# Designs tried in a protein design run: designed miniproteins, single chains. Part 108

Each design is a single chain, and the fold is of that chain. pLDDT is the mean over its residues in the fold that is shown.

## One batch from the design tools (miniprotein)

Design m3748
Fold by ESMFold2-Fast:
Structure m3748 (fold): chain A 100 residues (1-100)
Amino acid sequence: SSEEVMARLRERYEAAKKRIEAAKSDEEIIQIVEDFMVYVYTLIQEHNMSVEDIEEALALLEELVEFAKSRLSPEAQEELDKAFANFKAAIDKLIEELKK
C-alpha cells in the first residue's frame, strides 16, 4: 500500500540520517546518500508509486542531501550536488512519463 511504502521510506530516511551522524569520512557520507537514492529508485520501480508519493520521496532525498552537505568538505559537497542533480533529472523524466 502507499502508506506502507511511505512509512518504509521515512524509516530508511531516519536510519540514513543516523548513519551520516556516525560516519567518519566524506566518502562514507556520500555512499549513505547514494544508498538512499538506490532505495528510492527501487521503491518507485517495484511498488507502482503515485506521482505524489514520488515527489514526497524526492523531497525527503533533498532534505537528506542538505543534511549531508552540512557535514561534508566543499569538494565532497560538489560531488554530492552532481550525483543528486543526475538522480533528480532521471526521476523528473520518469514523472513526466507517468503523467502521460
Scores: mean pLDDT 88

Design m3749
Fold by ESMFold2-Fast:
Structure m3749 (fold): chain A 59 residues (1-59)
Amino acid sequence: AEAIYRQMLAKSAQLRAIAEQYKAAVDAGSPSDVRAAILDQGLAKGLELKRLWDQYQKL
C-alpha cells in the first residue's frame, strides 16, 4: 500500500511537470509535433497513475 501510494505521488508530480512543459511549449510557439509529444507523455503518465489507483483500491 505505502509503495503504491508513493508511486502515485511521483506520477502526480510528473503529470504536473508535463503540464508545465506543455504550457511553456505553447507560450514559446513550439511546433505541433513537439506539443503532441508532450501530450502523449501526459497520457502515458495518466494511464500509469490510473493503474496504480486501481491496484491500490483492490488491496
Scores: mean pLDDT 81

Design m3750
Fold by ESMFold2-Fast:
Structure m3750 (fold): chain A 77 residues (1-77)
Amino acid sequence: SIEQIIKDLKEFSKKLIELMKKNNFPEEVIEKIKEITEKAIEEIKKAKSLEEAQKIAQKAKEEMLNLFNDAYNKLLE
């Protein structure tokens, strides 16, 4: 269901944010993760099919992971 896709996306974002906070990631990056999540949820609610909703959620997760990896690499410098 669309509700389950939203729930899964929220849980993914929550776990990623908790990991980032535990490892002292910059607050600015954490806020960007929140913004991606909120935007994706709004787009999922407007999705015309379950497949479209899944694609939006997957794209959001990929964008969040890219931000995480970029921020993580900077912490290693």
Scores: mean pLDDT 86

Design m3751
Fold by ESMFold2-Fast:
Structure m3751 (fold): chain A 95 residues (1-95)
Amino acid sequence: LSPEAEAAVAGVRAIVAELDAATPDVRVLSLRVEASGRRIGVTLTVEAPSLEAAEAFLARLAAALERDLGLTVVGQAVIPLGGRRFLVQLAVELP
């Protein structure tokens, strides 16, 4: 990876950990961050009380990545997995 991509991946991981700690009703169960060129894919499995809570968590994550890392969100989705579990996906681009 380029130094910029490596720094962005590390920054994404740090922001996810901070939001997990700051959001008591949402728990991050798994995190996958994959970089390819200027694009970074972020995939999380979260436990949340509702779809709305999972969507709110995604919105906070997207805003934090744009504000704190200067990344551009180019795609986002929340997919219910059943019960209180949700797949949260973001695609972001380096500046």
Scores: mean pLDDT 87

Design m3752
Fold by ESMFold2-Fast:
Structure m3752 (fold): chain A 79 residues (1-79)
Amino acid sequence: SAAFEKALEAAKKAIEAIKKLYELAGESFLDDEKVLEAIKKASEALEAVGDNPTEENFEKAVEALEELVKVVNEYIEKL
């Protein structure tokens, strides 16, 4: 489905963003409340998809993953 494919692409981009964050900042981002909150929300949305793979849950996962990428990129720009 289109919603599933979009969620998979968003997850791929989020993983790439976190990898770049770790390479540039190491574990120092673990002290950033906004980054941690975005990771938590993305993790919760992905867990919801795992429990019940509905179109609504895929759409929520896309939103949370896109927000995570945005927050990570904003953090990297301030390094």
Scores: mean pLDDT 84

Design m3753
Fold by ESMFold2-Fast:
Structure m3753 (fold): chain A 99 residues (1-99)
Amino acid sequence: AEERLEEAVALADRLRDAWLTGQDPSAIRAEVDKRLPEAQAILDGATPEQRAAAEKIADVIFALGVSKEMAEKILGVSAPDELVAAALVERIRKELDAM
């Protein structure tokens, strides 16, 4: 679970760096596409409340580049690492689709 969260955070960091430096996001897109089916299955298995919390935490991590613990403190909510990782993969995919 922690390893999946670390990998998702690394993908978010790579996407932000690609935006700032004008790098081709194709490698990031390929890694996200590889992880997306499992991420969607994890989110579909969660309660609406847990999914909403994980999505809010992932949004703050993506927007601010902060840790999960800091995002949880800012929002006053918590969610399991696996749900936050899955929500972050979905967030990265949405950002790539908006390009």
Scores: mean pLDDT 83

Design m3754
Fold by ESMFold2-Fast:
Structure m3754 (fold): chain A 64 residues (1-64)
Amino acid sequence: MDSELIKKGYESYQELSKVMPFEKASLVMGESLIEGIEMLRKGESLDEVIKYIEDKVKEEIERS
């Protein structure tokens, strides 16, 4: 996994964990990272994947 993806995952997990339980934050982050990896496999750029993860984190925070 790219180091920037790992860093973004950790930072996003920290933001999610401020507003939701550990189990839910871990699930959301895990699913977002798996989807991000699939996007990279399909030819999306790292920047698009990072944006996707940021948008997902923002949406989950707004739902909480």
Scores: mean pLDDT 77

Design m3755
Fold by ESMFold2-Fast:
Structure m3755 (fold): chain A 89 residues (1-89)
Amino acid sequence: GAMAAALAAQTAANRQAIADRLFKRVEESYKKALEYAEKGDVKKARIYAQSAQGAVESLRQLGAPTERVERAQKLADEAKKAVDELIEK
């Protein structure tokens, strides 16, 4: 019925809005992780790298499009690599 279609459309719109917010969180956390890694702040860089990875896992659980999840994972992986390289020094 029309009501069921409206609820499905609202659910899809809400899921898209959540996915957009989560992807933005990955980008912001990625930028912060790199910023703190450059400053030598291992603790803060690690916190932001973990935040980026957590947002990626939330995107996966939400069923976000594979391309979006892959882009987010690449950012999270780059943040983790920067932290790992800093820790090895």
Scores: mean pLDDT 83

Design m3756
Fold by ESMFold2-Fast:
Structure m3756 (fold): chain A 109 residues (1-109)
Amino acid sequence: MKKLSLNEEGQELVLKIIEYGELILEELSKPEIDYAKVLEHASKLKKYVELLSKLTKEEEFIDAFNAFGTKLVLDPEQAGQALAGLFLLIAELVKNNTLKEKALKASLK
């Protein structure tokens, strides 16, 4: 499996993806979900995922985000699990141990 060596820009994109992903998971864990807030965070997450995919030439990041987006519309109870899949993909592909550990921790929330 190809491991990604990220430059400073790529590392910042991963940090932003984890940040907005964690904000989505936090909102989805509430008894009363603010779906407008979830959609705003998902829009920002999409932008950073598309930038990371373009930078790395890895379409798998976009595919993982699209799986999450589909679940958010059709099966919101499974949306968090699909988003965890994006974090696991990041943890699998990145070489930086700090980013890998941060993505793994996000996937467990």
Scores: mean pLDDT 82

Design m3757
Fold by ESMFold2-Fast:
Structure m3757 (fold): chain A 63 residues (1-63)
Amino acid sequence: SLGEKAVDDFAKAAIEKGLELTPEQALELARRAGRAYVQMLSKEEGEKRAKEILDEVEKKIKE
């Protein structure tokens, strides 16, 4: 779906931007994106995707 593609595109962008931001800024960006997706998708699916985005950004920061 269009929503799924938008979520994937944003996750990629957040990870890429994480390399240019401080760890705190990257995590805040991921949290804000996650909150937006909870509203765009079903509550359960949006919450799962929000966690995935946050986890991906955190993993990239720790690398």
Scores: mean pLDDT 63

Design m3758
Fold by ESMFold2-Fast:
Structure m3758 (fold): chain A 107 residues (1-107)
Amino acid sequence: KLKYLSLATAAYLIAQMAEKARDAAESGNVDEAKKLAEEGIKQTEELIDYLKEMNFDPEVIEGFEKIRELLKKALEALDNGDVETAIRYFKEAAELARKLAREWLEK
């Protein structure tokens, strides 16, 4: 049960990072948004690798893989100059991460 609290905390921190990336993109600070997205992707990938090594619950791993994919799509959109699409993906990543954090806290 304590392990779900740790995972919920990790998801919450990733959500905050996605929200900051969204705010940076909305303010026209594309370089900052890219840095935040890259950091979020890296942290999420490290967590996924750790959870796979531990043979952790596939549902949790899948949740983080989906968050990672949304952050990658946001970064790709920024690289293509599509700031509006990037903002949408950052919002989706943050909302998913917060939803999963809440669900995992209730387990």
Scores: mean pLDDT 85

Design m3759
Fold by ESMFold2-Fast:
Structure m3759 (fold): chain A 92 residues (1-92)
Amino acid sequence: MREVARETADGLGVELPEEHLEAIERAVELGDVASVVLFFNSLVAESLGRPPVRTTPLISQDWIDEVRRLVEQGLSPLEAGGLLVRERVESL
């Protein structure tokens, strides 16, 4: 997944720090499909020039931990990701 993320960012002309590549790799290892979807959605949003872009952090370990926490509370990964996306999409 890390290579796919890097290649996608390069294809879209988006600069991608190594810390975000680490975070997406951990999301894949945990099976957090919602975090993976949000990550790629944020790359597309940045390529389209939607504000605020480039200065907004991509998926972080804290984000992944929050998805996992909501899943542990009985939400599906899709529902957990949907709630966090609703809160954060306007920032990405």
Scores: mean pLDDT 62

Design m3760
Fold by ESMFold2-Fast:
Structure m3760 (fold): chain A 69 residues (1-69)
Amino acid sequence: SLEDRIKRLAEEFGISEETVRKIYEAVRKKLKENNGVITLEDLEEIAKEFGVSLETVYAVTALVARELS
């Protein structure tokens, strides 16, 4: 389930499940606004906004892409 995947990412990156959900929604919003495109600049801004690594944002972006497919 999506909740199980959120929990696993939270445990893997040492952040809260709520933080993973917020990053997930931020990525979804960018994809919706930009016709399915997300740039490195968008990912870096999300990483800065939530105080997480770029690697964390990449992992969450892969989850969003899987759920949208």
Scores: mean pLDDT 86

Design m3761
Fold by ESMFold2-Fast:
Structure m3761 (fold): chain A 82 residues (1-82)
Amino acid sequence: SKEEKLEELKKRVEERLEGLKKKLVELGVDEEKAEEAAKKAIEHAKKAIEAYLEGDLEKAEEHGQKALEILKPLVEEAKKNA
């Protein structure tokens, strides 16, 4: 069902972003900073998935972009440390 797909996608994105958080910390990003960013990015990613499945592509894009903007500075910091 649409509800089952929504819950599965939310779980997968949460697991993916938690994994990214752990990798950022491994690459020298501050743990508290990475934790805060991951929580905010997960919230926006879940809202993007909800909007996408409801057919609201503009709202999905807005929340997806916000999640990326939150993670971008931490990913760039990690890349410099690698």
Scores: mean pLDDT 84

Design m3762
Fold by ESMFold2-Fast:
Structure m3762 (fold): chain A 69 residues (1-69)
Amino acid sequence: SMEEEARRRAEEATRAAKAALEAAFQDPSKSMEAQNVLVRALTLLARDPAAAEAFQAAVERHRAELEKA
């Protein structure tokens, strides 16, 4: 379904963003590139309202977990 497809895409985008940020932590020269990857992913998902909503929820979930720690 479109809902499951959007959620799966959001999860994949979130994992890709995490991987890029993790790589940037090990290589400081990649920190700017990691930010660009995250911005591009969000921009592309903005074209699909369902995917954008799922992506925002996934990002918020991970940020909320870090805040609670």
Scores: mean pLDDT 66

Design m3763
Fold by ESMFold2-Fast:
Structure m3763 (fold): chain A 60 residues (1-60)
Amino acid sequence: MAIDGAKKVSREELDAAVQDVFDEMAAAFTGRDVPGVTERGKAMREGIEARRQAAKAALA
């Protein structure tokens, strides 16, 4: 148990942060395409997918 200063990091804040990131990623991934999706775009797509799964697992 490590409490280093009250960071106010509560479940609601953590949940909101995770949801905000998830929503932003979903919007960017499916809503807005990235310009010039090349080698970097491929890696980004895989990274986003992996993060999605990780976020889901963390929430569970």
Scores: mean pLDDT 58

Design m3764
Fold by ESMFold2-Fast:
Structure m3764 (fold): chain A 70 residues (1-70)
Amino acid sequence: MHAALSGMVSVDARQLLLQSGASEEEARKISKEIYTTSVDNKLNATQSRDLAVKKLKERGYTEAAKRLEA
């Protein structure tokens, strides 16, 4: 169940990255990092979303991060 929620967060992050002009390869790479880290650390949905927001901000996708927080 937690893995499914982490998967949903990573899919949302990937879509927002693509909408923000990221390449398909970069969006896939970042979303996979979010998913793998969330699963490996057994993060819940809130923690997975917080991680996704942090990763997007670190890579300069501030608008994508804001949309994911909302």
Scores: mean pLDDT 77

Design m3765
Fold by ESMFold2-Fast:
Structure m3765 (fold): chain A 90 residues (1-90)
Amino acid sequence: SARDEQIKQLEKQLEELIKKGSDPSDIRAVIRQILDLTTDLSEKERLTALAAVDFEIKLKELKKKGIKVKDEEVRQELQARLAAVDAEAA
């Protein structure tokens, strides 16, 4: 229960950091803490979650700089990152 409460607090902190457009390094650090506390996640699930967040942060940074990305480009990049996680976890 104490661990579950800590995870919920970190999840709330993560949502606030994302909404405020906080530093990617700060967002990644909170996610890593959540994953470290989640003992029932496989290594593949942890790596997949980190890859998805890293991609989301980069996409937000591109949009902030006024760079328009097409839906197919977003999909291709996400698929490439997930494939890399599969290779690393194998």
Scores: mean pLDDT 68

Design m3766
Fold by ESMFold2-Fast:
Structure m3766 (fold): chain A 61 residues (1-61)
Amino acid sequence: MEEEFEKNREKLLELAKKYPEFRDWILDQIEQASKLPLEEAVEAYRRLVEQAEKILKDYES
């Protein structure tokens, strides 16, 4: 669980670096998720990665 949490956090940070337009939103979502218990934070990060990937796919289209 912790490894998946760190992996998703790093992925979100890399997306924030690659797409500065979405940086503030991504960082805000990371901060909100960090206030949750670990299990809920893991699920929140999974959803954030899915949402970010969907947004970026639409942006790149």
Scores: mean pLDDT 73

Design m3767
Fold by ESMFold2-Fast:
Structure m3767 (fold): chain A 64 residues (1-64)
Amino acid sequence: SEEVKKKLEEIDKKTAERVAQIRQEYQQSTLPVREKTIRAFRDLSEVVDEYIKEVQAVKEEAKK
């Protein structure tokens, strides 16, 4: 439905903004490359988990 498409587009936009924020924090970090890479991967892992959860919730609600 159109409502489902709009909700998914909003989730996509928010996810892209969070990824951009992580990229900015990585570029501004004064930590050694290995340490800031580990931190970025942890943050990205959280973003991926939240994206999957939010998308799944929208799809499950659409089945009702």
Scores: mean pLDDT 87

Design m3768
Fold by ESMFold2-Fast:
Structure m3768 (fold): chain A 86 residues (1-86)
Amino acid sequence: MIELKYGPITDQKEYEAKAKEIGEAIEKAIKEGKTLVVTLGETKADREAALAAGIDGYVIRKLIAYPDGKIVEEVEILPLREVVAP
């Protein structure tokens, strides 16, 4: 398995550079017959979308590329810890 982890992305240039890196990593993982997992921290666009939807939490994106060429995107929302169901 190939794993890439990215922190919060705060500027457009960094976002574009990481998107290119992810694309290259997906191609490499398919060629090597390996599963690729990419974990992205919250982006500015993710935060703006969450605020528009009234969501108060952290957004985490995962891209999973399987060796058969299937790509799945998962989005997780980490709620603020002070909002806990009993």
Scores: mean pLDDT 66

Design m3769
Fold by ESMFold2-Fast:
Structure m3769 (fold): chain A 98 residues (1-98)
Amino acid sequence: SAAAEREELRKKEVELLREAGEAALRAGAAPEEVEEAERILLELMEKVDAGEEIEDTPEMRERYKRAMRIYLRGLLERYREEGDEEAAAAVEAVLAKG
C-alpha cells in the first residue's frame, strides 16, 4: 500500500541520516553538533512529509544550512571510505561553496 511504501521510505531516510551522522563523528564533528543536526533534519523531513509549512526566516535558513553541512561532511566521509572518488569530489565541491 502507499502508506506502507511511505513508511519504508521514511525508515530508509532516517537510517541514511543516522549513518551520515556516525560518519561525521568519524570525520571529527563534535557530538553535540551531530545531535543538533540530526534533530533539525529529522524535524524538517517530518514537516515536509506532512505537507506542513516550513519556517523561512534568515535565522532558520542558517540553522538548516549548518545542519546540512554536518550531513554533507558525513556523506563525504562515507564516500571516501567506499572509494567513490567521483561522489566524494561532488560533495567536496558543494561544501567548498559554503
Scores: mean pLDDT 81

Design m3770
Fold by ESMFold2-Fast:
Structure m3770 (fold): chain A 70 residues (1-70)
Amino acid sequence: MTFEEAKEELRELAEQIKDPQLKSFFLKRIDEARTREELIGVAGALRDYSLSQGDEELAKRAEELLERLR
């Protein structure tokens, strides 16, 4: 996948965050990301956050994207 495709997929996942403040935080991090390594970091953080909230579906999607970025 391209960097821009990964960035868009991450943005779609972040839009599913229920907390508006954390959603804005993740969307800002995605928009500011300039490297694949930064997107890997955001995807990992989104996975961990989703697991902490019991959102297993969002965590699974974030993990699948993380593996595709590696």
Scores: mean pLDDT 84

Design m3771
Fold by ESMFold2-Fast:
Structure m3771 (fold): chain A 81 residues (1-81)
Amino acid sequence: MMEAEIALAMALMALGIARLLLERGDTEGAVEAVELAARAASTAPEEVREELIREVARRAAEIAREHGDEATVAKAEEIAA
C-alpha cells in the first residue's frame, strides 16, 4: 500500500497548507490547496481512492468551518460528492 501512503501524505501536506492560508484569510489559496489535496488523494489505488477522497474532503470541510470560510467549505463538499 505504498501508493496509498504517499497519496495520503501528500493530501495531508496540502490540507496543512490550506489551514495556514485560512489563518491568514487567504480564501483563494485555501481553495487551491484543498483542490491539490483532492488531486493527491485521487492518485491512490482504486480500492481506497473513494474513501481517501472522502476523508480528505471531510477534513478540509472541518478546517474551513473552524475558520468560517464558506467558499472552502463549498469546495470540500463538492469534492465529497
Scores: mean pLDDT 84

Design m3772
Fold by ESMFold2-Fast:
Formats: sequence, C-alpha cells, structure tokens
Structure m3772 (fold): chain A 67 residues (1-67)
Amino acid sequence: SEEEIQRLADGVEEMLLAGGASEEEAQRVRDLIIAGKYEEAIAELEKLVAETGNPLIKIALRELKRF
C-alpha cells in the first residue's frame, strides 16, 4: 500500500540520517523508494554501506531487501 511504502521510506531515511548519511543522500534514497525504484534504492544503500560501514545503514538495506 502507499501507506506501507511511506512508512518504509520514512524509516529508511531516519536510519540513514542516524547512520551519518547526508540529508541529500537520505532524501535521494527516500524518493527512490516512494517512486517504487527499489533496485536503484538498494544500489544507493549498498554504496552507502560500503562508504560508511555503519550498522544502521546495513539495517536499512536489510529492511528494504525484505520489503
């Protein structure tokens, strides 16, 4: 549902910001999720995991892959 996609997008954005991603990076991933571009969102998250190694960003990636 649109509501479930919105919750996922908001939760991923929150985890990215808490994990040290920039506002621009977090917003970009959020917009990709809202647009249903999950493959592109996963690729951006994998890039952020490689750059940061932060466990919150790893959790965000796992949650997006489960959706």
Scores: mean pLDDT 85

Design m3773
Fold by ESMFold2-Fast:
Structure m3773 (fold): chain A 108 residues (1-108)
Amino acid sequence: MPHVVTVTLTLTFADAAARRAALAAAQPAFARLAAAAVDAGAVDISGSAEVDEAAGRLTITLRFRAADEATAEAVRAALERELPGLVARLAAAPGALSAEASIAVAPA
């Protein structure tokens, strides 16, 4: 049965310029996260982003498809290893106020 591993990143920034700079600086960490998921067997990687300008909040949702539950667990384990580094990079950016991440696995 196919499965989806979902990563949700919730980020707050002082302003839009800080948000853009933080995302640009984190591009290598996002690439590393994606590569780790693909190496673990992920396919059909998709993403969406929602901005709440009044709250200074950005929510990024990344979805990784896996052919079966065992592959989904391997993808989740790979993401759990890489995700703290991505969160730390985003939180360390000038003008970053908060960064948090969650991960979930579900049948597709």
Scores: mean pLDDT 86

Design m3774
Fold by ESMFold2-Fast:
Structure m3774 (fold): chain A 80 residues (1-80)
Amino acid sequence: AAARAAELRARALELGERIEAAIAAGDVEAALAEHDKLAAVVAQLVDLKAATLPPAEAAELREGLARTVAEDRAQLAALA
């Protein structure tokens, strides 16, 4: 579990760097594509955390992620 979480965090950092590079290049389409990949990786991290929580807290964590992903994606799309 700890090793998998560390692997996913490393992948998330790599994807974050790719998003920043795409934004710097003015490539909003590439930034959105990398953001969608990051959202999938973060969802896996949230699932690992949610497995250690009561169902109600797990649901709140997943709702928080969905909200943050939607907000971040909207901000990236606004750069176009």
Scores: mean pLDDT 85

Design m3775
Fold by ESMFold2-Fast:
Structure m3775 (fold): chain A 69 residues (1-69)
Amino acid sequence: SALREALFRMVQAFHAEDWEGLLALLSEHLPPAEFAELAAALEANKDDPAAAQTVVALGLQRVAERAAA
């Protein structure tokens, strides 16, 4: 699955803290509504980088589990 391969690259970008690369991959492989929710959560937490990182990590975990099921 192209999504499963993309998720592997997204996880690598997340661990490398390559946010630009991660957002580019997410924009290509996630439905627009899910990407918009993630982008909005990052914007809402722009003054709290630790909270923003936690939101992204939980979102990626849920997407990965869904893709693996």
Scores: mean pLDDT 72

Design m3776
Fold by ESMFold2-Fast:
Structure m3776 (fold): chain A 92 residues (1-92)
Amino acid sequence: DATTSLPLQSFMDVAGDGFNQSGTPPTVPSMSDVMTTITNAVINTANGDMSVDQGVQQIQDAIDDLGTQYNLDPSLWQPVIDGLRDHLLSKK
């Protein structure tokens, strides 16, 4: 479970670094939309207007849309997977 969740968090960290290094577009619509969806899901869940499951689903949907908008190169996933495998093999 924790191991399964780590790749997602690592991807989010890498995406943040990528945005900072690749350039600074005026506004990234997908990122803005994702942040709005996350904020609304959290607020609605806290107010009892939405279940935790529904809130999580909205966040997952927003992240999936973000991936589509950025046309993530399949080769970008490979280094992350290789890094995880290398970690498990304990090879330097």
Scores: mean pLDDT 50

Design m3777
Fold by ESMFold2-Fast:
Structure m3777 (fold): chain A 90 residues (1-90)
Amino acid sequence: SLKEEAEKLIEEAKKLIEEGKEAVKKAREAGLDSLAALIEKLIKEIEKLIEELKKAIEKGDEEEVKKLMLELEIQMGLLLIALGVLNLIL
């Protein structure tokens, strides 16, 4: 169901946030302050989208759930790219 897909995406996003938080620490220790700031910004946006998506699920707003899932997937993709950049330079 759409609800199950959205809930699975939220759990994947939460795991990615934890990876992102560890990456921020490593980036700052390496003096990569701009990359650390970018990762922090992406984490905040993902956290916001998770809360908005949870609210849309509770309301049963299927169109809003679909829209927020797409926005969440885009932000998760951007975070994965940032983490990949960090992994190449460390």
Scores: mean pLDDT 91

Design m3778
Fold by ESMFold2-Fast:
Structure m3778 (fold): chain A 86 residues (1-86)
Amino acid sequence: GKAGSMAYGPEGVGDQLKELTKVVQENAGRGSGVHLTGRDGQAIVTGESGSFDEEGRKALEQIKKLVAEASKQGQNASASFWAAPP
């Protein structure tokens, strides 16, 4: 596996992102990694959802939404998360 780091936005979002990230990480290990990166004050989500389990895909979608909300408020949200390949 590979290490990852995260920067979360408003209160509550960090807690949800941490929980969702755990789900994605566990399910990503069965397929591929996920990379959330902020660029120009925006959060960018990269990763092939088709490679994740249904739970991982849902968690990724929720993370994307939460990160987008934080970034939309002018917060530079970024996360680097990588799971081991299958």
Scores: mean pLDDT 49

Design m3779
Fold by ESMFold2-Fast:
Structure m3779 (fold): chain A 80 residues (1-80)
Amino acid sequence: SLEEDIERIRKEFARLAKEIVDLAEKYNDPKGLAEALTELARKYQELVEKLRNGEITVDEAIEELRKFAEEMIKKLKEKG
């Protein structure tokens, strides 16, 4: 169901957000991490809207969210 699909992407968002927060402690870059969390939240909202509209599958949404988070993590590591 759509509700189960949204729950799956929500759990993935929470997992990725935790990884970014754990990086906060390591690099002591609260500004960069706040920006990354904001961008991740915007991407999550975009993907949830696409799921509701039937434009993407939940597996595609999760994969896109993961790739986006990986790019954010790389940028944080390059600055820290």
Scores: mean pLDDT 83

Design m3780
Fold by ESMFold2-Fast:
Structure m3780 (fold): chain A 74 residues (1-74)
Amino acid sequence: MTAEYLALPLAELRERYEELTRQLKERGLPVVTPEQVRAGRAAAGLSASDKELLAIAVAANEAILAEADRAEAA
């Protein structure tokens, strides 16, 4: 999943992150930030580029939004 987002230009990743953050906040859902991803990876002894952290955050936020959409459809 994250590898697909890493193929996107950085500008497109930021735009997608901002759009997802807006939708999640409008619905009162939690938002995963690149800083939270960085903190988690650092605790595990892992490093990541800013683009990689953003891609992981986008993937996580898409999963949260998709789950909320499924819950509303049920």
Scores: mean pLDDT 77

Design m3781
Fold by ESMFold2-Fast:
Structure m3781 (fold): chain A 66 residues (1-66)
Amino acid sequence: PPPSEETVLVEYSGAPSPAQALEGLRETLRRIEAAGARVTEVSDVRVTRNPDGTYSASATVRVSRP
């Protein structure tokens, strides 16, 4: 059968800086791939400052599973 494709919002929250938020997002994507999914597209990468002074990074990610 063809691989199942899914579009998901991936977010890493609670980082003390924008750079650490982006690194947390990259690590989350590595875990998705390590779990057997293929990341086929990453789009709309954003970093947002939270009201508590932390930062969140988010991306729209297309994943494919066998």
Scores: mean pLDDT 81

Design m3782
Fold by ESMFold2-Fast:
Structure m3782 (fold): chain A 72 residues (1-72)
Amino acid sequence: MELSLEEKKERALKAVEELTKAVGLEVTKQYLRHEAPHIFGIELDEAELEAAKSVEDLKKLIEKLYEQAKNK
């Protein structure tokens, strides 16, 4: 079952907040590395992922992925 692109974005934003609180930033980065290609249909820039130092950085990365996916 597929979610809309907007719903995928909202779920990803919530997931990175909850995961970072529960298991920390590094595990949340692994989540995005593995899930983002499936959620948005595009590959992550690993350099941008490694540069993220906070939940806010991860949220900005998700917004960027959403915009890229929307334009395909």
Scores: mean pLDDT 78

